# Designed miniproteins, single chains, continued (3): the designs that were tried, part 7

Each design is a single chain, and the fold is of that chain. pLDDT is the mean over its residues in the fold that is shown.

## One batch from the design tools (miniprotein)

Design m8213
Fold by ESMFold2-Fast:
Structure m8213 (fold): chain A 145 residues (1-145)
Amino acid sequence: MSEKVEEAQRALGDVAEAAGMAAAVDPARREEILEATRRLGELVVEAFEEYATQVAASFTAALIRGEGLGRRTARLLAQGREDAAVAQELAAEVEELTRRAKEGLRTIVELVSESPVAPEAKEAAERLAELLEEATRRALALAAA
């Protein structure tokens, strides 16, 4: 129980951080990304009802960190590419966060597989993976320009 909760918190944290970044980088899909992320968070909380408060707190902190990264990326794009080292560092952070988020989505689906919410969690994870991949491609393309 406790070990699975810690694993769920780490996985959901990586996903929420990536979602925060994606929402800041792709403002046209911001509401879709945040709603998909909130839905997945709610399903994980339902699967781990006894630990809902701990999961929710970790999720919120991760989302805030992600929005920070996304805002830095958006500012770099608005200011132009005057510092190639900063652009490469942000691109590396975005790629690593997206990799961890994809692993986190897989981990969440596996951890809730025996829960009644498993089908909904899988659908939410697949939708969020698509949104995160699109936002990541956009962020990397803008960093390369």
Scores: mean pLDDT 78

Design m8214
Fold by ESMFold2-Fast:
Structure m8214 (fold): chain A 74 residues (1-74)
Amino acid sequence: SLKEKILQTLKEVVENWEKRKKEMPRDEFLKYQSEIDVELAKRLKERELTPEELIEFAKKYNHPSAYLLALEKL
Protein backbone atom coordinates (compact mmCIF):
# COMPACT_ATOMS: atom_id res chain seq x y z
CA SER A 1 0.00 0.00 0.00
CA LEU A 2 2.59 2.61 1.07
CA LYS A 3 5.04 1.50 -1.67
CA GLU A 4 2.22 1.67 -4.27
CA LYS A 5 1.32 5.22 -3.18
CA ILE A 6 4.99 6.30 -3.33
CA LEU A 7 5.38 4.74 -6.81
CA GLN A 8 2.25 6.55 -8.02
CA THR A 9 3.59 9.86 -6.66
CA LEU A 10 6.95 9.16 -8.34
CA LYS A 11 5.18 8.68 -11.71
CA GLU A 12 3.42 12.04 -11.24
CA VAL A 13 6.70 13.77 -10.26
CA VAL A 14 8.48 12.29 -13.32
CA GLU A 15 5.59 13.41 -15.59
CA ASN A 16 5.74 16.97 -14.19
CA TRP A 17 9.56 17.00 -14.57
CA GLU A 18 9.32 15.88 -18.23
CA LYS A 19 6.62 18.49 -18.90
CA ARG A 20 8.80 21.30 -17.49
CA LYS A 21 11.75 20.06 -19.56
CA LYS A 22 9.65 20.27 -22.76
CA GLU A 23 8.09 23.67 -21.94
CA MET A 24 11.25 25.49 -20.75
CA PRO A 25 14.22 26.67 -22.86
CA ARG A 26 17.06 24.13 -22.54
CA ASP A 27 19.50 26.55 -20.85
CA GLU A 28 16.88 27.60 -18.26
CA PHE A 29 15.96 23.97 -17.50
CA LEU A 30 19.62 22.94 -17.07
CA LYS A 31 20.10 25.85 -14.62
CA TYR A 32 16.96 24.81 -12.70
CA GLN A 33 18.13 21.16 -12.56
CA SER A 34 21.64 22.17 -11.44
CA GLU A 35 20.33 24.42 -8.63
CA ILE A 36 18.06 21.67 -7.27
CA ASP A 37 20.86 19.05 -7.49
CA VAL A 38 23.21 21.38 -5.57
CA GLU A 39 20.55 21.99 -2.87
CA LEU A 40 19.97 18.23 -2.45
CA ALA A 41 23.74 17.54 -2.30
CA LYS A 42 24.20 20.30 0.32
CA ARG A 43 21.48 18.81 2.55
CA LEU A 44 22.93 15.30 2.20
CA LYS A 45 26.39 16.59 3.26
CA GLU A 46 24.96 18.17 6.44
CA ARG A 47 23.37 14.86 7.62
CA GLU A 48 21.63 11.71 6.43
CA LEU A 49 18.07 12.55 5.33
CA THR A 50 15.08 10.40 6.32
CA PRO A 51 12.79 8.95 3.61
CA GLU A 52 10.10 11.42 4.72
CA GLU A 53 12.48 14.39 4.28
CA LEU A 54 13.50 13.10 0.81
CA ILE A 55 9.81 12.76 -0.17
CA GLU A 56 9.09 16.33 1.01
CA PHE A 57 12.10 17.61 -1.01
CA ALA A 58 10.90 15.70 -4.10
CA LYS A 59 7.36 17.09 -3.76
CA LYS A 60 8.60 20.67 -3.31
CA TYR A 61 10.92 20.61 -6.35
CA ASN A 62 9.28 17.84 -8.45
CA HIS A 63 12.64 16.07 -8.20
CA PRO A 64 12.62 12.37 -9.26
CA SER A 65 16.09 11.54 -7.84
CA ALA A 66 15.01 12.44 -4.29
CA TYR A 67 12.05 10.02 -4.59
CA LEU A 68 14.39 7.25 -5.78
CA LEU A 69 16.64 7.85 -2.75
CA ALA A 70 13.57 7.64 -0.47
CA LEU A 71 12.51 4.32 -2.06
CA GLU A 72 16.07 2.96 -1.61
CA LYS A 73 15.88 3.73 2.15
CA LEU A 74 12.46 2.02 2.56
Scores: mean pLDDT 73

Design m8215
Fold by ESMFold2-Fast:
Structure m8215 (fold): chain A 68 residues (1-68)
Amino acid sequence: VKLSDEQAEELLAEIESLKPLSAEERETVRRLLLEGNGGALAAFLVRLGFSDEEMARVGKLYRELLAK
C-alpha cells in the first residue's frame, strides 16, 4: 500500500515540523514515502536523530493516511 503524492507531501511536512531536513534528505524521504518503504524510511529517520516519540508521531499519521 502506497501513499498518494498529496499524502506523501502531508507526511513530509509533518516530518519537517519535527526536525528540519536538507534538500537532499527531503527528496530521500519523499522517494521512500512514494515507494511505500516504511522500513527504509524508519531507518533513515533514526539515522537523522529522530527520537522514538517523533517516530511515533510520524507512524501515527502514516497509518491514518493509509487507512483512508
Scores: mean pLDDT 81

Design m8216
Fold by ESMFold2-Fast:
Structure m8216 (fold): chain A 112 residues (1-112)
Amino acid sequence: DAAKFKEVLDKVKEYITKAVKALLAGNYKEAAKYVLELIKTLADLQAAGVPQAVVAQTAAVGVSMVLMAVSLHPEDAKAKAVAEGLVAAVAALAAGDTAKAIAIAEATAKAM
């Protein structure tokens, strides 16, 4: 369903934008929350039958933007933890382990 896919893609863009804005503001708890929502949305796309390669490409855009935001505060351990959590969760999604991806994102959010 193209309309439903567009709605989910708009949600992915929303969560990436909110995570980046939170990171730039130093609000790491909020950033980790939006990373978790992003990972859950990407997991839902895989469960709905979206090809793993398409989900991985979508995730790569989010990773790139988050890493760019974190690079402005490279000394901040919490900013690094949010980025590391996202990278690890995306790697788990790429391996087909959606449960592990969500668990990593949840652990990252709980640590903030």
Scores: mean pLDDT 82

Design m8217
Fold by ESMFold2-Fast:
Structure m8217 (fold): chain A 61 residues (1-61)
Amino acid sequence: SLLDAFKAFLDSQVADMTEAQLEAFLEVVREQMSLVYPPEEAEAMYEELRAWARRKRAELA
């Protein structure tokens, strides 16, 4: 799925990203999801990805 693709990308990239770059990436993902999926589904996928990314980022902090 698109969500799994974004998670795989973040898993490979998050160690090399600054906090600001991660936030910018998540904003782009939110916008892209909103163009492809219904609003409720896009929001749910964004929130899941954001929570997952926060956990990954916290492990590196």
Scores: mean pLDDT 78

Design m8218
Fold by ESMFold2-Fast:
Structure m8218 (fold): chain A 55 residues (1-55)
Amino acid sequence: MERKEREKKAEEIIREGERLAKEIREEHPENAAAQAAAKLIEIGARIDAELILKE
């Protein structure tokens, strides 16, 4: 996979993770467990993106 394609895929993963995290936060603003889950989703998406970029 070309570097530009990896960068695009990494951006897609981050966008999807941030979108999902935002939905969880908006649906459950008072739920501490849901807020923590949203944070973990964002962190996981960024780690996955970094792994793709390092390949």
Scores: mean pLDDT 79

Design m8219
Fold by ESMFold2-Fast:
Structure m8219 (fold): chain A 107 residues (1-107)
Amino acid sequence: MKEQRKAMLEALIASLKARKSKATPEEQKLYDEIIEEAKAAIENLDTDEKKAEEHLERLARLVAEIAVKRYGVDFEEALEVAKEFLREGLPVGPATVTLEVELRKAA
């Protein structure tokens, strides 16, 4: 599971770096914060799992904030989905989190 979580976080970092130049100044700041939290989580996953989980929780909150601003979803619902995706090594991002929130409401 750690390898899947690392791969997902590395993919997230690459995606955000690619999108940063086209993002608003506010989103660029949030992207930088997400990239820092993702890097810290990767570094700590093999050595200090508790610190890794603390970084992942901060990452989830940042993703939820962007989802609220872009898509108008509920912060607590977006935060819960982001935390679940990070735990399971699923692709986490504002759009994927928002889609899952909307799918849960439609069910």
Scores: mean pLDDT 82

Design m8220
Fold by ESMFold2-Fast:
Structure m8220 (fold): chain A 97 residues (1-97)
Amino acid sequence: REEQLAQEARDALAGAEGSLDNAEKYIKMAKEGKIDPKEAIHKANIYIVSARILVAAAEWLASQVPEAADEIRQGVATIRERIDKLSKEVDELEKEV
């Protein structure tokens, strides 16, 4: 049972990473002039919000599986750092528009 919840937390973290990969692609396309910056900002924000929801779910699941909690919380910390970095890049992009 605990292993199933730990796997759900790992899946949530993987989903958050995938969402942030998509956000990063839109930010990169905007910086390269391949997409309208307003569209890129909108899409990047959707993926960043999705990552925030998934990382919050992983953190809650960590509280249910003490044996895997440290592993999951380290993953959560890594995703949160990436969210902060990409959110800052979106803020900088908004100033250019």
Scores: mean pLDDT 86

Design m8221
Fold by ESMFold2-Fast:
Structure m8221 (fold): chain A 80 residues (1-80)
Amino acid sequence: SEELEREIALAIAEMTLAVAAKYSKNPDEAKKVRDYVIKKLRENKDLTPEQALAIARKAVELIEQGKSFEEIKKEVDKLL
């Protein structure tokens, strides 16, 4: 149950980040964010499904604000 909920949350996070990166005003920086966040969410087994989705949403918000990869990485790392 918990495992399946985590897999669903990660799939949602991956799709949401992919869409944000594709339609970003700075797609090269946004793609770096996408790849970094997906990697970190998959590596951190201690994150709840809700935490994984919250981190992905925060990254998407910062992509939409036009933040650089380095700025977004700093904020995401605080949540991991």
Scores: mean pLDDT 87

Design m8222
Fold by ESMFold2-Fast:
Structure m8222 (fold): chain A 120 residues (1-120)
Amino acid sequence: SEADREKLFNAIVEMLKAEGFSEEEAEEKARNILIQLDFLDVDIPALIEALRRASDEELRELAARAVEAHLNSVSPESLEGLELFAYLLTQELFPDLTEKTEEAVERLAEALRRVREALL
């Protein structure tokens, strides 16, 4: 629904601002993510519910997989739900990432936790 899309958009914007992006940069990156989710026909309410239910351990494992997928240049059409969402966040947060590092994985895991917290 539009209300769920706005809720997810605001959660992503707040997370990106916490990561140090300006309001304008955060809104542009959040719009890019929402456009891709719409294009790939993602169920936004189901995505929000999955984020709310995910544990810190699950989000860390998800972050590790998303960083690996980004480095392997996997097609976004091959991903779904939370895996696709984490992948899209990785592209916006670390577009020039060349190697899987503990720092990149931990930063993405923290970003996912911040989005989850904003949706609670």
Scores: mean pLDDT 88

Design m8223
Fold by ESMFold2-Fast:
Structure m8223 (fold): chain A 79 residues (1-79)
Amino acid sequence: SASNARMVATYRALARAELARFEAEYPGQRALIAELRRLVDEFEAALEANADDPARQEALVQAFGARVRALLEEARRLA
């Protein structure tokens, strides 16, 4: 549906914005940036594969958010 497509597009945009912010704030954290980039790519691919499954999309969003929070906490400790 158009609503589902819009939601997937929104999640993808937010994930890419988070990566861009992380790269801007912690440019020296190359290993963490590489891991976050991998997570964003995996998340986008998983959302696309599950475009018609809102419950799976919610689970993917929660899992991605938890992993991003862990990387941000690690970056803050290393800064």
Scores: mean pLDDT 85

Design m8224
Fold by ESMFold2-Fast:
Structure m8224 (fold): chain A 86 residues (1-86)
Amino acid sequence: AREIFLELQELVNQTVAEGYAAGKSDLDIILDALEVGLKYAEKNGLKELAKLLRETIERIRKEPDRYIELHDEFMERVAKLLKELL
């Protein structure tokens, strides 16, 4: 459980760093990080996290101007879910 948390966090951090190095926009970097998180959650059977990721990605794509607010809300919910897995 703790290993899952650390692995997911490192994977997301790597995706963000690679996005900045490639000169991607903040919006594109956030969407890439969420997509990577979704693939990880699906691979590891984290159904609640996968659902939250899918809903967040869909909301950001519909309302890109709100991506910072939507991502912040998502991160608060993710932190709570990951504590339940530990």
Scores: mean pLDDT 79

Design m8225
Fold by ESMFold2-Fast:
Structure m8225 (fold): chain A 84 residues (1-84)
Amino acid sequence: MPKKVLALFDTEEDAEAFKEFIKDKSNEKLELVIRAAPTPEEAAEAARRAIEEGADAIAASTEELYEAAKPVAEEYGVPLIPPR
């Protein structure tokens, strides 16, 4: 079964650019869910909903998104990938 990963971006422009970049680069073992979350509250909600929908991991594009998603990821036992 493919692993599902939520990729969080702080701007809609960054999320859109990443979607465009990967549109022809899908892997049968990896499903990427890409969302823009400009506030900590939206980031936490996006993380929670993705986990409820079966996400195996969360990747944060910024330190602020990482901190916002961290409590949710820890509560549900889901890996959280810091920005690189």
Scores: mean pLDDT 78

Design m8226
Fold by ESMFold2-Fast:
Structure m8226 (fold): chain A 122 residues (1-122)
Amino acid sequence: TLTPADLRPLILAMLRELQSLPVAKPFLNLIDLSKYPGADKYIPNPISLNDIIAAVEAGEITTVSEFEDLVNQMILQWISIVSESDKLFADAQELNALASARLARLRALEAALRAAQAAALA
């Protein structure tokens, strides 16, 4: 079975890739809910990309599934409250597509690592 220590470097590598994307800049820091009336109804626990990085580095996120849930939660919080005509809405959708592609790659790397561990035990 895969351990948290096996997955953490892979998750951090993906996070560093996302953090370096120009489209990710508005999502690096916590959303200012005071600028979006009624947003607190949809986002009781707001998170930023920097919060996800800190949680992974602290060992609070130990699985690809937990990581995927937090990335999806962050993107959904922006899509749910930002106007469809706002550039931030388009940027959030682009970030979602780029994150989804990288999550698929991360799951493939997890599968490859699991297969390598199984082969080493044979």
Scores: mean pLDDT 80

Design m8227
Fold by ESMFold2-Fast:
Structure m8227 (fold): chain A 100 residues (1-100)
Amino acid sequence: SELEAVRRELRLQVLLIAASGEYLVAKNSIKSQKDKEKLIAQLKKTIALIEGLIADARALLAQLAADPRVPAARLAALAARLAAVEADLADLKAQLKKLE
């Protein structure tokens, strides 16, 4: 049971790291890609990827929140990291809207 909570937390952290990495790649593409149509296509692909990672992360966070043995402070820290990734996604969506 404790081991299952640790496995879920590790998987959640890996998803959040992956989403942050995709965001940094997208931010670099915004600065370096001068072809507007190629940039729009790249941003759409990255947004879809990050949305999938967030959906999986939300499911794992809900499973951790349902386990009464998981400390509230740990859940709050993971929720804050997920919120930061959701803010990064909102930034990419705003950047995409400016290009269209």
Scores: mean pLDDT 89

Design m8228
Fold by ESMFold2-Fast:
Structure m8228 (fold): chain A 65 residues (1-65)
Amino acid sequence: MATLEQTLTSDEVLYIPGSELNVSQEDAEAIEKDILSRGGAKALHSLETKYGIRASDVQGIRVKK
């Protein structure tokens, strides 16, 4: 399982500057997990295919508040 403490990275959470995270709660958690485990942009692209989450719609995972 992913550790939330590792998710609190500037690059991972504040990746897509712009609008708010525009996905379901379950999808948002999936983004966090993939970013935590695999790292940023690459994981985000994979998530788009799996969950239909768009990188442009994601604006900083709410983990790092």
Scores: mean pLDDT 47

Design m8229
Fold by ESMFold2-Fast:
Parts: C-alpha cells; sequence; structure tokens
Structure m8229 (fold): chain A 95 residues (1-95)
C-alpha cells in the first residue's frame, strides 16, 4: 500500500515537471502522467496492487518512448529516462 501511494505521488511530480516544459509533446505526456497518478492512487487505495503496478509499468513505457524521441530537448529526454527508471523500480517493489 504505502509504496504504491509513494509511487503515485512520484508519477504526479514527474507529470508536473513535464507539463511545465515548453515542448507541447512533453506537456501532453505530463498531463497524462498526472491523470495516471490519480488512477494509480485510487487503485492502491482500493487494494488493487496489481492494477497499481500495471499503471506504473504503462507510465514507465510512455516515459521510455518520450526519452527516445529525437524531437525533444536533451533535458526533457533525460528527465523522461530518469522517471521511467524510477517508476520501474517502484513497480518491482509493490509485490
Amino acid sequence: MQIALEAAQLVREYGEQLAASSDPKAQQVGQGLQRAAEMIRQLAQAGDLDGARQGLQQAAQLLTQLANDPSLSPEDRKLAAEAAQQLRQYAQQIE
């Protein structure tokens, strides 16, 4: 429970950072992450830890795609890559 709630907060924080980017694609992904964070939080509170883990894995995959997008700034790509790695680590801890 606690780890999943901490992960949801982290997804929200990364979403806020990306939404503050000047790049429209990064802003769109940031908004998506903020919605995903709320979903993961609700799943965790409902005791659906499998759903929370799946949500984190989906968020990490989206961030991995963003990190490999050559149209983004190096700074936004680095942030996305770091976020993806951290969310994968949290997903592994929810079992």
Scores: mean pLDDT 85

Design m8230
Fold by ESMFold2-Fast:
Structure m8230 (fold): chain A 63 residues (1-63)
Amino acid sequence: SEEVAEKLAEAMIAGDPQGVLEALREAGITVDEETARGIADQLKASGPEAARETARGLASAVG
């Protein structure tokens, strides 16, 4: 899941909702596009360290 965490962090930092949705799907998390957009927008605003920490937490929680 480290590869998924890195991909998710990159998408979050870029504010890329499609990248967030794809990375979460690879981790086995099903969310809608509105949720993925909200995650991307919020974490882009929070900065790269917050995005990486959140991505690790999410990837760790699902495998």
Scores: mean pLDDT 74

Design m8231
Fold by ESMFold2-Fast:
Structure m8231 (fold): chain A 78 residues (1-78)
Amino acid sequence: SLTSAQALALGATKDPAHIPALVAALGSPDERTRTAAALALLEIGDPAAIPALERLAQESPDPKVRRTARALIRALRA
């Protein structure tokens, strides 16, 4: 699992290869890690994250995670 510091470091790389790990981190039990993963996905800014975020918005049992995924989809499409 990613820590919050690791998630932010991956975002700073701007490398879309880290998108799957960051999308998985949005489901972390640690709120700081979830926030860091969301910020990292925005910092990468790659709409290639959208299909994985759409799956997360449909399949996550946590309504907060689903809400975050939908917010990220809107931001990445803007």
Scores: mean pLDDT 87

Design m8232
Fold by ESMFold2-Fast:
Structure m8232 (fold): chain A 85 residues (1-85)
Amino acid sequence: HMEEFKEQLQKLYDEAVEALDKGDRKKAIEAVTKMAALAYNNVELTEEQRREFDRALVEAITAIEKGDKEGAKAALQRMLDIVLS
């Protein structure tokens, strides 16, 4: 169900944000990777949406690796916006 998908996606987003706030880069990347896998398995994206999502995913991981919490949160929000549109 779409409702279960949205709940699981929100939970993973919350886990990624919590890990970022704690400075746990490994857990943040694991949560972001799980968000991407969940989206790929549950949402039919257009070619344009997929390119934008993949770009946001790369931006999120890169920001997490650099310790850029605000950049990471912005990229994670873009991932959600694309998948929930």
Scores: mean pLDDT 85

Design m8233
Fold by ESMFold2-Fast:
Order: C-alpha cells, then structure tokens, then sequence
Structure m8233 (fold): chain A 106 residues (1-106)
C-alpha cells in the first residue's frame, strides 16, 4: 500500500544519505573511493525509485480513491526531489574529486 511505498522511500533516503556522507568523507582522502560511494548512491536511487514509482502507480490504480492519488502524488514528488538531490550531490563529489586529483598530480 501507500504506507509500504513511503517506508521504501524513507529507507532509500536513509541509505542514499549515508552513501553520500561516505562519498564526501572519502573524496577528501581518496577521490576514487569518493566517486565509488557516490556511484553506489546513484545506482541505489535509480533502482529503488523505479520500484517505488511502480508500487505507487499499482496502489493508486487498485484503490481508485482521491486520497490514494494525493498520497501517491506526494510520494512521487518526494522520490523526484530525492533523485535530484542525489544527482546534485554526485555532481559536487565529481568536482571535488577532480580538484583533488589535480592537486595530487601536480
């Protein structure tokens, strides 16, 4: 149901936040380890967002209520927002990794 999709979104957010925090920590020490952690966050959000979107669509279709449509729409927006945040974090990590690589090669 909607509650399951929300729980999956919360788990995805927690796991992606942890991976991005690891990427931020690692990129200061080793740019390749930082990039690896960021890639794991991208892979996680790519795979899990698709499943959450499908589960929401299936639940809204099965229930056929205005309440389910509203709740589903809120979850889908939160998924879109999280995916955008992870993409922005990855872009920032990639820039930091490139700066660190240049410092190490000079």
Amino acid sequence: GIEKAKAQLDAMKTQSDELIAQAQKFVKLDPYLGLGAARQALDLTSQRSGQIRKDVADTVRAQGTAEAKQAGGEILKAVDDLVSQVNAADDAIRKLAEEKRKELEE
Scores: mean pLDDT 85

Design m8234
Fold by ESMFold2-Fast:
Structure m8234 (fold): chain A 103 residues (1-103)
Amino acid sequence: NLDKQADEYTFKAAGGFPQSAFNLGKIWYSQGRYDKSQHWFSISERSFKSSGSPYLADYLTNLGNVLYKQGRYDQAIDAYRQSLDVDPNNQVARDNLAELEAE
């Protein structure tokens, strides 16, 4: 029951926890609710970008996934490339970037 999990993470995100907002973004993405997913990812963005967080690559990969599902392919490519700049071994970013660059 993904909606119930989203409510729990929403409660935790209300405490200002960037990881909880990131997890909520992933839950909404799994439900095909990409606008809601992007909203929750944006809440975690400042913290992950400013702190040099190990979650930055995962954040950028998930942002790319949302942009891809929205048909924003150029922005998705940019997000995946940024993810690989942070973590060259991020397999999801690598695989999805290769698919987008295939004709």
Scores: mean pLDDT 75

Design m8235
Fold by ESMFold2-Fast:
Structure m8235 (fold): chain A 66 residues (1-66)
Amino acid sequence: MREEVLEILKELHLPESYAPKILKALKDFGLSGRKAIRAVAEVFKIYGYVDVNDPVSDFMVRMYVQ
C-alpha cells in the first residue's frame, strides 16, 4: 500500500510527506486499493486534512470512492 500511495501522490503532484497521513486515513476508514488512495489524497489536497470522525471527510471520501 505505501508504494501505491507514493505513486498516486506523484500522479496528483502532491508531496511525499502526505504519505503517512494518507496511510493513517486509509487504515482508519478501513479502505484499500487505488480508488480509495486517490479519494483520500484528493480530500487531503482540497481540505488539508482527512479524519474518519469528521462527517465532511467521511462524505467526501465516500463520494470519490464510488
Scores: mean pLDDT 77

Design m8236
Fold by ESMFold2-Fast:
Formats: sequence, structure tokens, C-alpha cells
Structure m8236 (fold): chain A 92 residues (1-92)
Amino acid sequence: DEYVEKMKKLLEEAKERIEKLTKEMLPKLSPEGAKKLEEAAKRIIEELEKAKEEIEKAVEGYDPEEALEALKKSLEGAIELLEKLGKKLAEE
């Protein structure tokens, strides 16, 4: 299923983006802020890894194009939340 493979690729790309964003923000934070950001990033990455394992079963019976768009929106939202958290922690 081409759509399932595209979804798995989006999940992997989101994981890489979160790891890169976290590494770029960490040097700008206090030690306490860095710990909070790392814990948030780790939790999101763990959820993405679980989603990647379950995606084929999770989207069974759904329209593939709608499932792909919903996943893309969710991933962008998660990345934006992490970026906002990092910015807020840098202002503390």
C-alpha cells in the first residue's frame, strides 16, 4: 500500500525534524529548560515510533488520502508545539 509507506515516511521525517529542532534549541536554554525540552521531545518521538508500528492497522478501513492529510496536520501541530515550548523556555 503506497499510502501506508508514505505515512511511515512522514512519521520518520517528523522524528528527524524533532531531533534536529531539539538539538538546535538546547544550547540556548538553561539546564532546567533543556531538561524539559528533552523530556517533551523524547515523549513525542516515542509516540511517533508507536504510530509507525501501528499505522497499517490504525488506518484500515479509512480513506488513504484523508488519513494521509490528517497525519500530516497532526505532525505539523506536534512540531509547532515543541517549537513554541522551546521559545517559551528560552524566555524564562
Scores: mean pLDDT 83

Design m8237
Fold by ESMFold2-Fast:
Structure m8237 (fold): chain A 81 residues (1-81)
Amino acid sequence: SQKKLQEAIEIVNRQLELIKEKDPALYSQTLLESRHLPPEKSAELLIEAARKAGVPEEEIKELEKALKIVLEYRAQQKAAG
């Protein structure tokens, strides 16, 4: 389970770097906006940023899947703590 979370985080980080390389201004704006949003809305904003940056749809689907795993783990940690 921890290994699955780590792999999901690595996918998210790789996609963030890809957005940053393709559109640094959009990357910065997305990060600033995401800090003021609930985690679910932050994930939606990141997916939209990936689309705007021209990330291939297949990569975006992997990002959606990875973000879902991260969000589920965060929710479980908050419920358990």
Scores: mean pLDDT 82

Design m8238
Fold by ESMFold2-Fast:
Structure m8238 (fold): chain A 96 residues (1-96)
Amino acid sequence: SAEEAVRRIIEETLKDPELRQKVLAMVENRDYAGLGRLIDELVPEAEKSLEAAKEMLALTFAAQYVADIDMGRVLTPEELEQAYREALADLEKAFA
């Protein structure tokens, strides 16, 4: 499912267990505003570090998933994974 794909991205990208659990709870509670605040906090580090930029990307996908669910949109796991791969490639190109 799209939810399982988002959870997988979060679990594999976020190394801090406390941050990981917090983000997973925000997704489950559909806390779009909370996810947005975490993304804003990562922006300065994401401009300097590919690792931080990847964490911000994972949070951005979590926030987009929550927004899509709240709008009654359903993303397939394949659509989400494709969008993630494209965004990751763009991110890696920016740091090349």
Scores: mean pLDDT 81

Design m8239
Fold by ESMFold2-Fast:
Structure m8239 (fold): chain A 99 residues (1-99)
Amino acid sequence: SSMEEKEKEREEKLKKYIDAALGFLGLTEDLAEQGLRAIKEGRSEAEVEMLVRGARFQTERLAEFAEKAAKLSGKKDVEEFMKKLVERAREIVEALERA
């Protein structure tokens, strides 16, 4: 039925948004690790700044998909999970910026 198709499409879309959010968290973590390594190795300020900007960009993309997932789900547990992913990414970027 059209209702079953809409429910399936919504579930697939929600999964894609959650997977995207998790992917952007992974990219934020990777760029932050690279940035901390660049600082430790005494690499140029310009190179470190590029990695910080990259990590911030991935965090903004994470926040976008986290919000889309929370709104589409309408479930408090999904909203809380998405909020924790954004919080974790922000903490990672702040730690990099303070290093």
Scores: mean pLDDT 89

Design m8240
Fold by ESMFold2-Fast:
Structure m8240 (fold): chain A 105 residues (1-105)
Amino acid sequence: SKEELLKEFEETYKEAKEKASKKPPVKASDEELLEAAEYGKEAVGLNDAEAIRLLSKAIVGFLEMHRFDEADILLKEALKIAKGLSLEEAEPALKEGIELLKKVK
């Protein structure tokens, strides 16, 4: 169900955040910080499944850089967008986002 996918996405985010917090932050270049911010900015205008994909990429980057406040904000935006979409539209993007979050080591 959509509710189960949203819950899995949130739970996977919390696990990814905990894993990232137990490691030293990735030394982000100014370029890497700008790239993560660009994914988030592009996503705000889309309000569709592609926005969830871009936000998930930005979230992973910010988690690895220990930018946890920024990651939390983007998670809330991804959940808001996903709640506005049908299950058919949201499911592939949420599953891709979950797999991206699972790769945080």
Scores: mean pLDDT 81

Design m8241
Fold by ESMFold2-Fast:
Structure m8241 (fold): chain A 53 residues (1-53)
Amino acid sequence: MEKEREKQVQDLIGLAHQIYPFGSDDEKEAIDIVYEGYEKGLSYEEMRALVVK
């Protein structure tokens, strides 16, 4: 479970890098949301929805 969760976080960070310009505020906010969501126990789908918004 923990290893799968870490991979989910990395996948979503990769997604943020693909959809937002590198070093932009949007990218930074998306990455912060992923880490916060992971800490709160949000699902992959919930975290992904927040990144894509």
Scores: mean pLDDT 78

Design m8242
Fold by ESMFold2-Fast:
Structure m8242 (fold): chain A 85 residues (1-85)
Amino acid sequence: MAKLTITAEFESEEKAKEVAEYLKVILEQLKKLGIIESFEIEVEGKKLTITAVFKNKELAEEIGKNIKEELEKRGAKNIKVEVEE
């Protein structure tokens, strides 16, 4: 299994919470499809942290890239993506 961790910063806490709720819906669907085993989303001020567990590293890297692109489209800055086995 592989662990994906993404951190990002937004313009406001309100924007971070809005994006967190959107991503929670998407990650719940991926979990139902068996793509992810588990996930957590945390908002602390303007900072958003996403943690998700995948069956393999390649899937974690691909989904991590897609989430990063979505975060960039929604105005996120200082995006950091990490994949650990």
Scores: mean pLDDT 85

Design m8243
Fold by ESMFold2-Fast:
Structure m8243 (fold): chain A 64 residues (1-64)
Amino acid sequence: SAARAKAEAYVERGKEYFAQGDYQKALEEYNKAEALVPDDLEFQMEVGVNKLRAAVHLAVPPKP
């Protein structure tokens, strides 16, 4: 669907922000992707994994 295609574009932007170390911006893009296809469980799980990776970088303190 058009919504799925747009959601995939948001996921790609989120991955680009993640690669740049902008974890907050990555989460914002992933949240936009989830909002577009809330009833696609497979896609929700895929986006959820990417969100978890970004969230861990915001929550886990640097190790010495």
Scores: mean pLDDT 80

Design m8244
Fold by ESMFold2-Fast:
Structure m8244 (fold): chain A 87 residues (1-87)
Amino acid sequence: MEVLEAAVKLAENHSEEELAKRVEELAKKAHENHEKIKEEDKRKFMAEMLAELLGIPVEKLTKLSDEEIKKAIEEFNKKLEEEAEKK
């Protein structure tokens, strides 16, 4: 899965602190915009944020189902938590 490959590369090339800050910034941006976004646009917005975070094209994420996007986000968060715990 291209999203997992991108997440692994991001984790390898950045410190856990840098990744945590990026996730926190994206989560804050998502929270602020989520209240204003129509339900139909939420999926597109999530795909755009994940693409920005992982550095992959949005087109790759738009080919994924909602469940696959959700799983990708969960796996990415799990990876960040595991790296943080290893400190």
Scores: mean pLDDT 62

Design m8245
Fold by ESMFold2-Fast:
Structure m8245 (fold): chain A 77 residues (1-77)
Amino acid sequence: MDPFIIPNEDEETFKKFKEMLIEGLKYKADLARRNGDFETAKKYEELRKQLENAKTKDEFYKIVEEISKLRKEEREK
């Protein structure tokens, strides 16, 4: 069921956005491991798994918020 879908932002656009974020999280996890930051790498891996398992847009956006929070925490170290 599709309440309030914007005509040019279909399920395919959402899917591509999700795929881009998953790729970004994989990259961030790999970069952290190469820098010896295994704790941060694990956090990005967990977020990636949560994002892959997200079944609703609400779940997806909650994970996006967590990703943003983790990025801020990395900057505040």
Scores: mean pLDDT 73

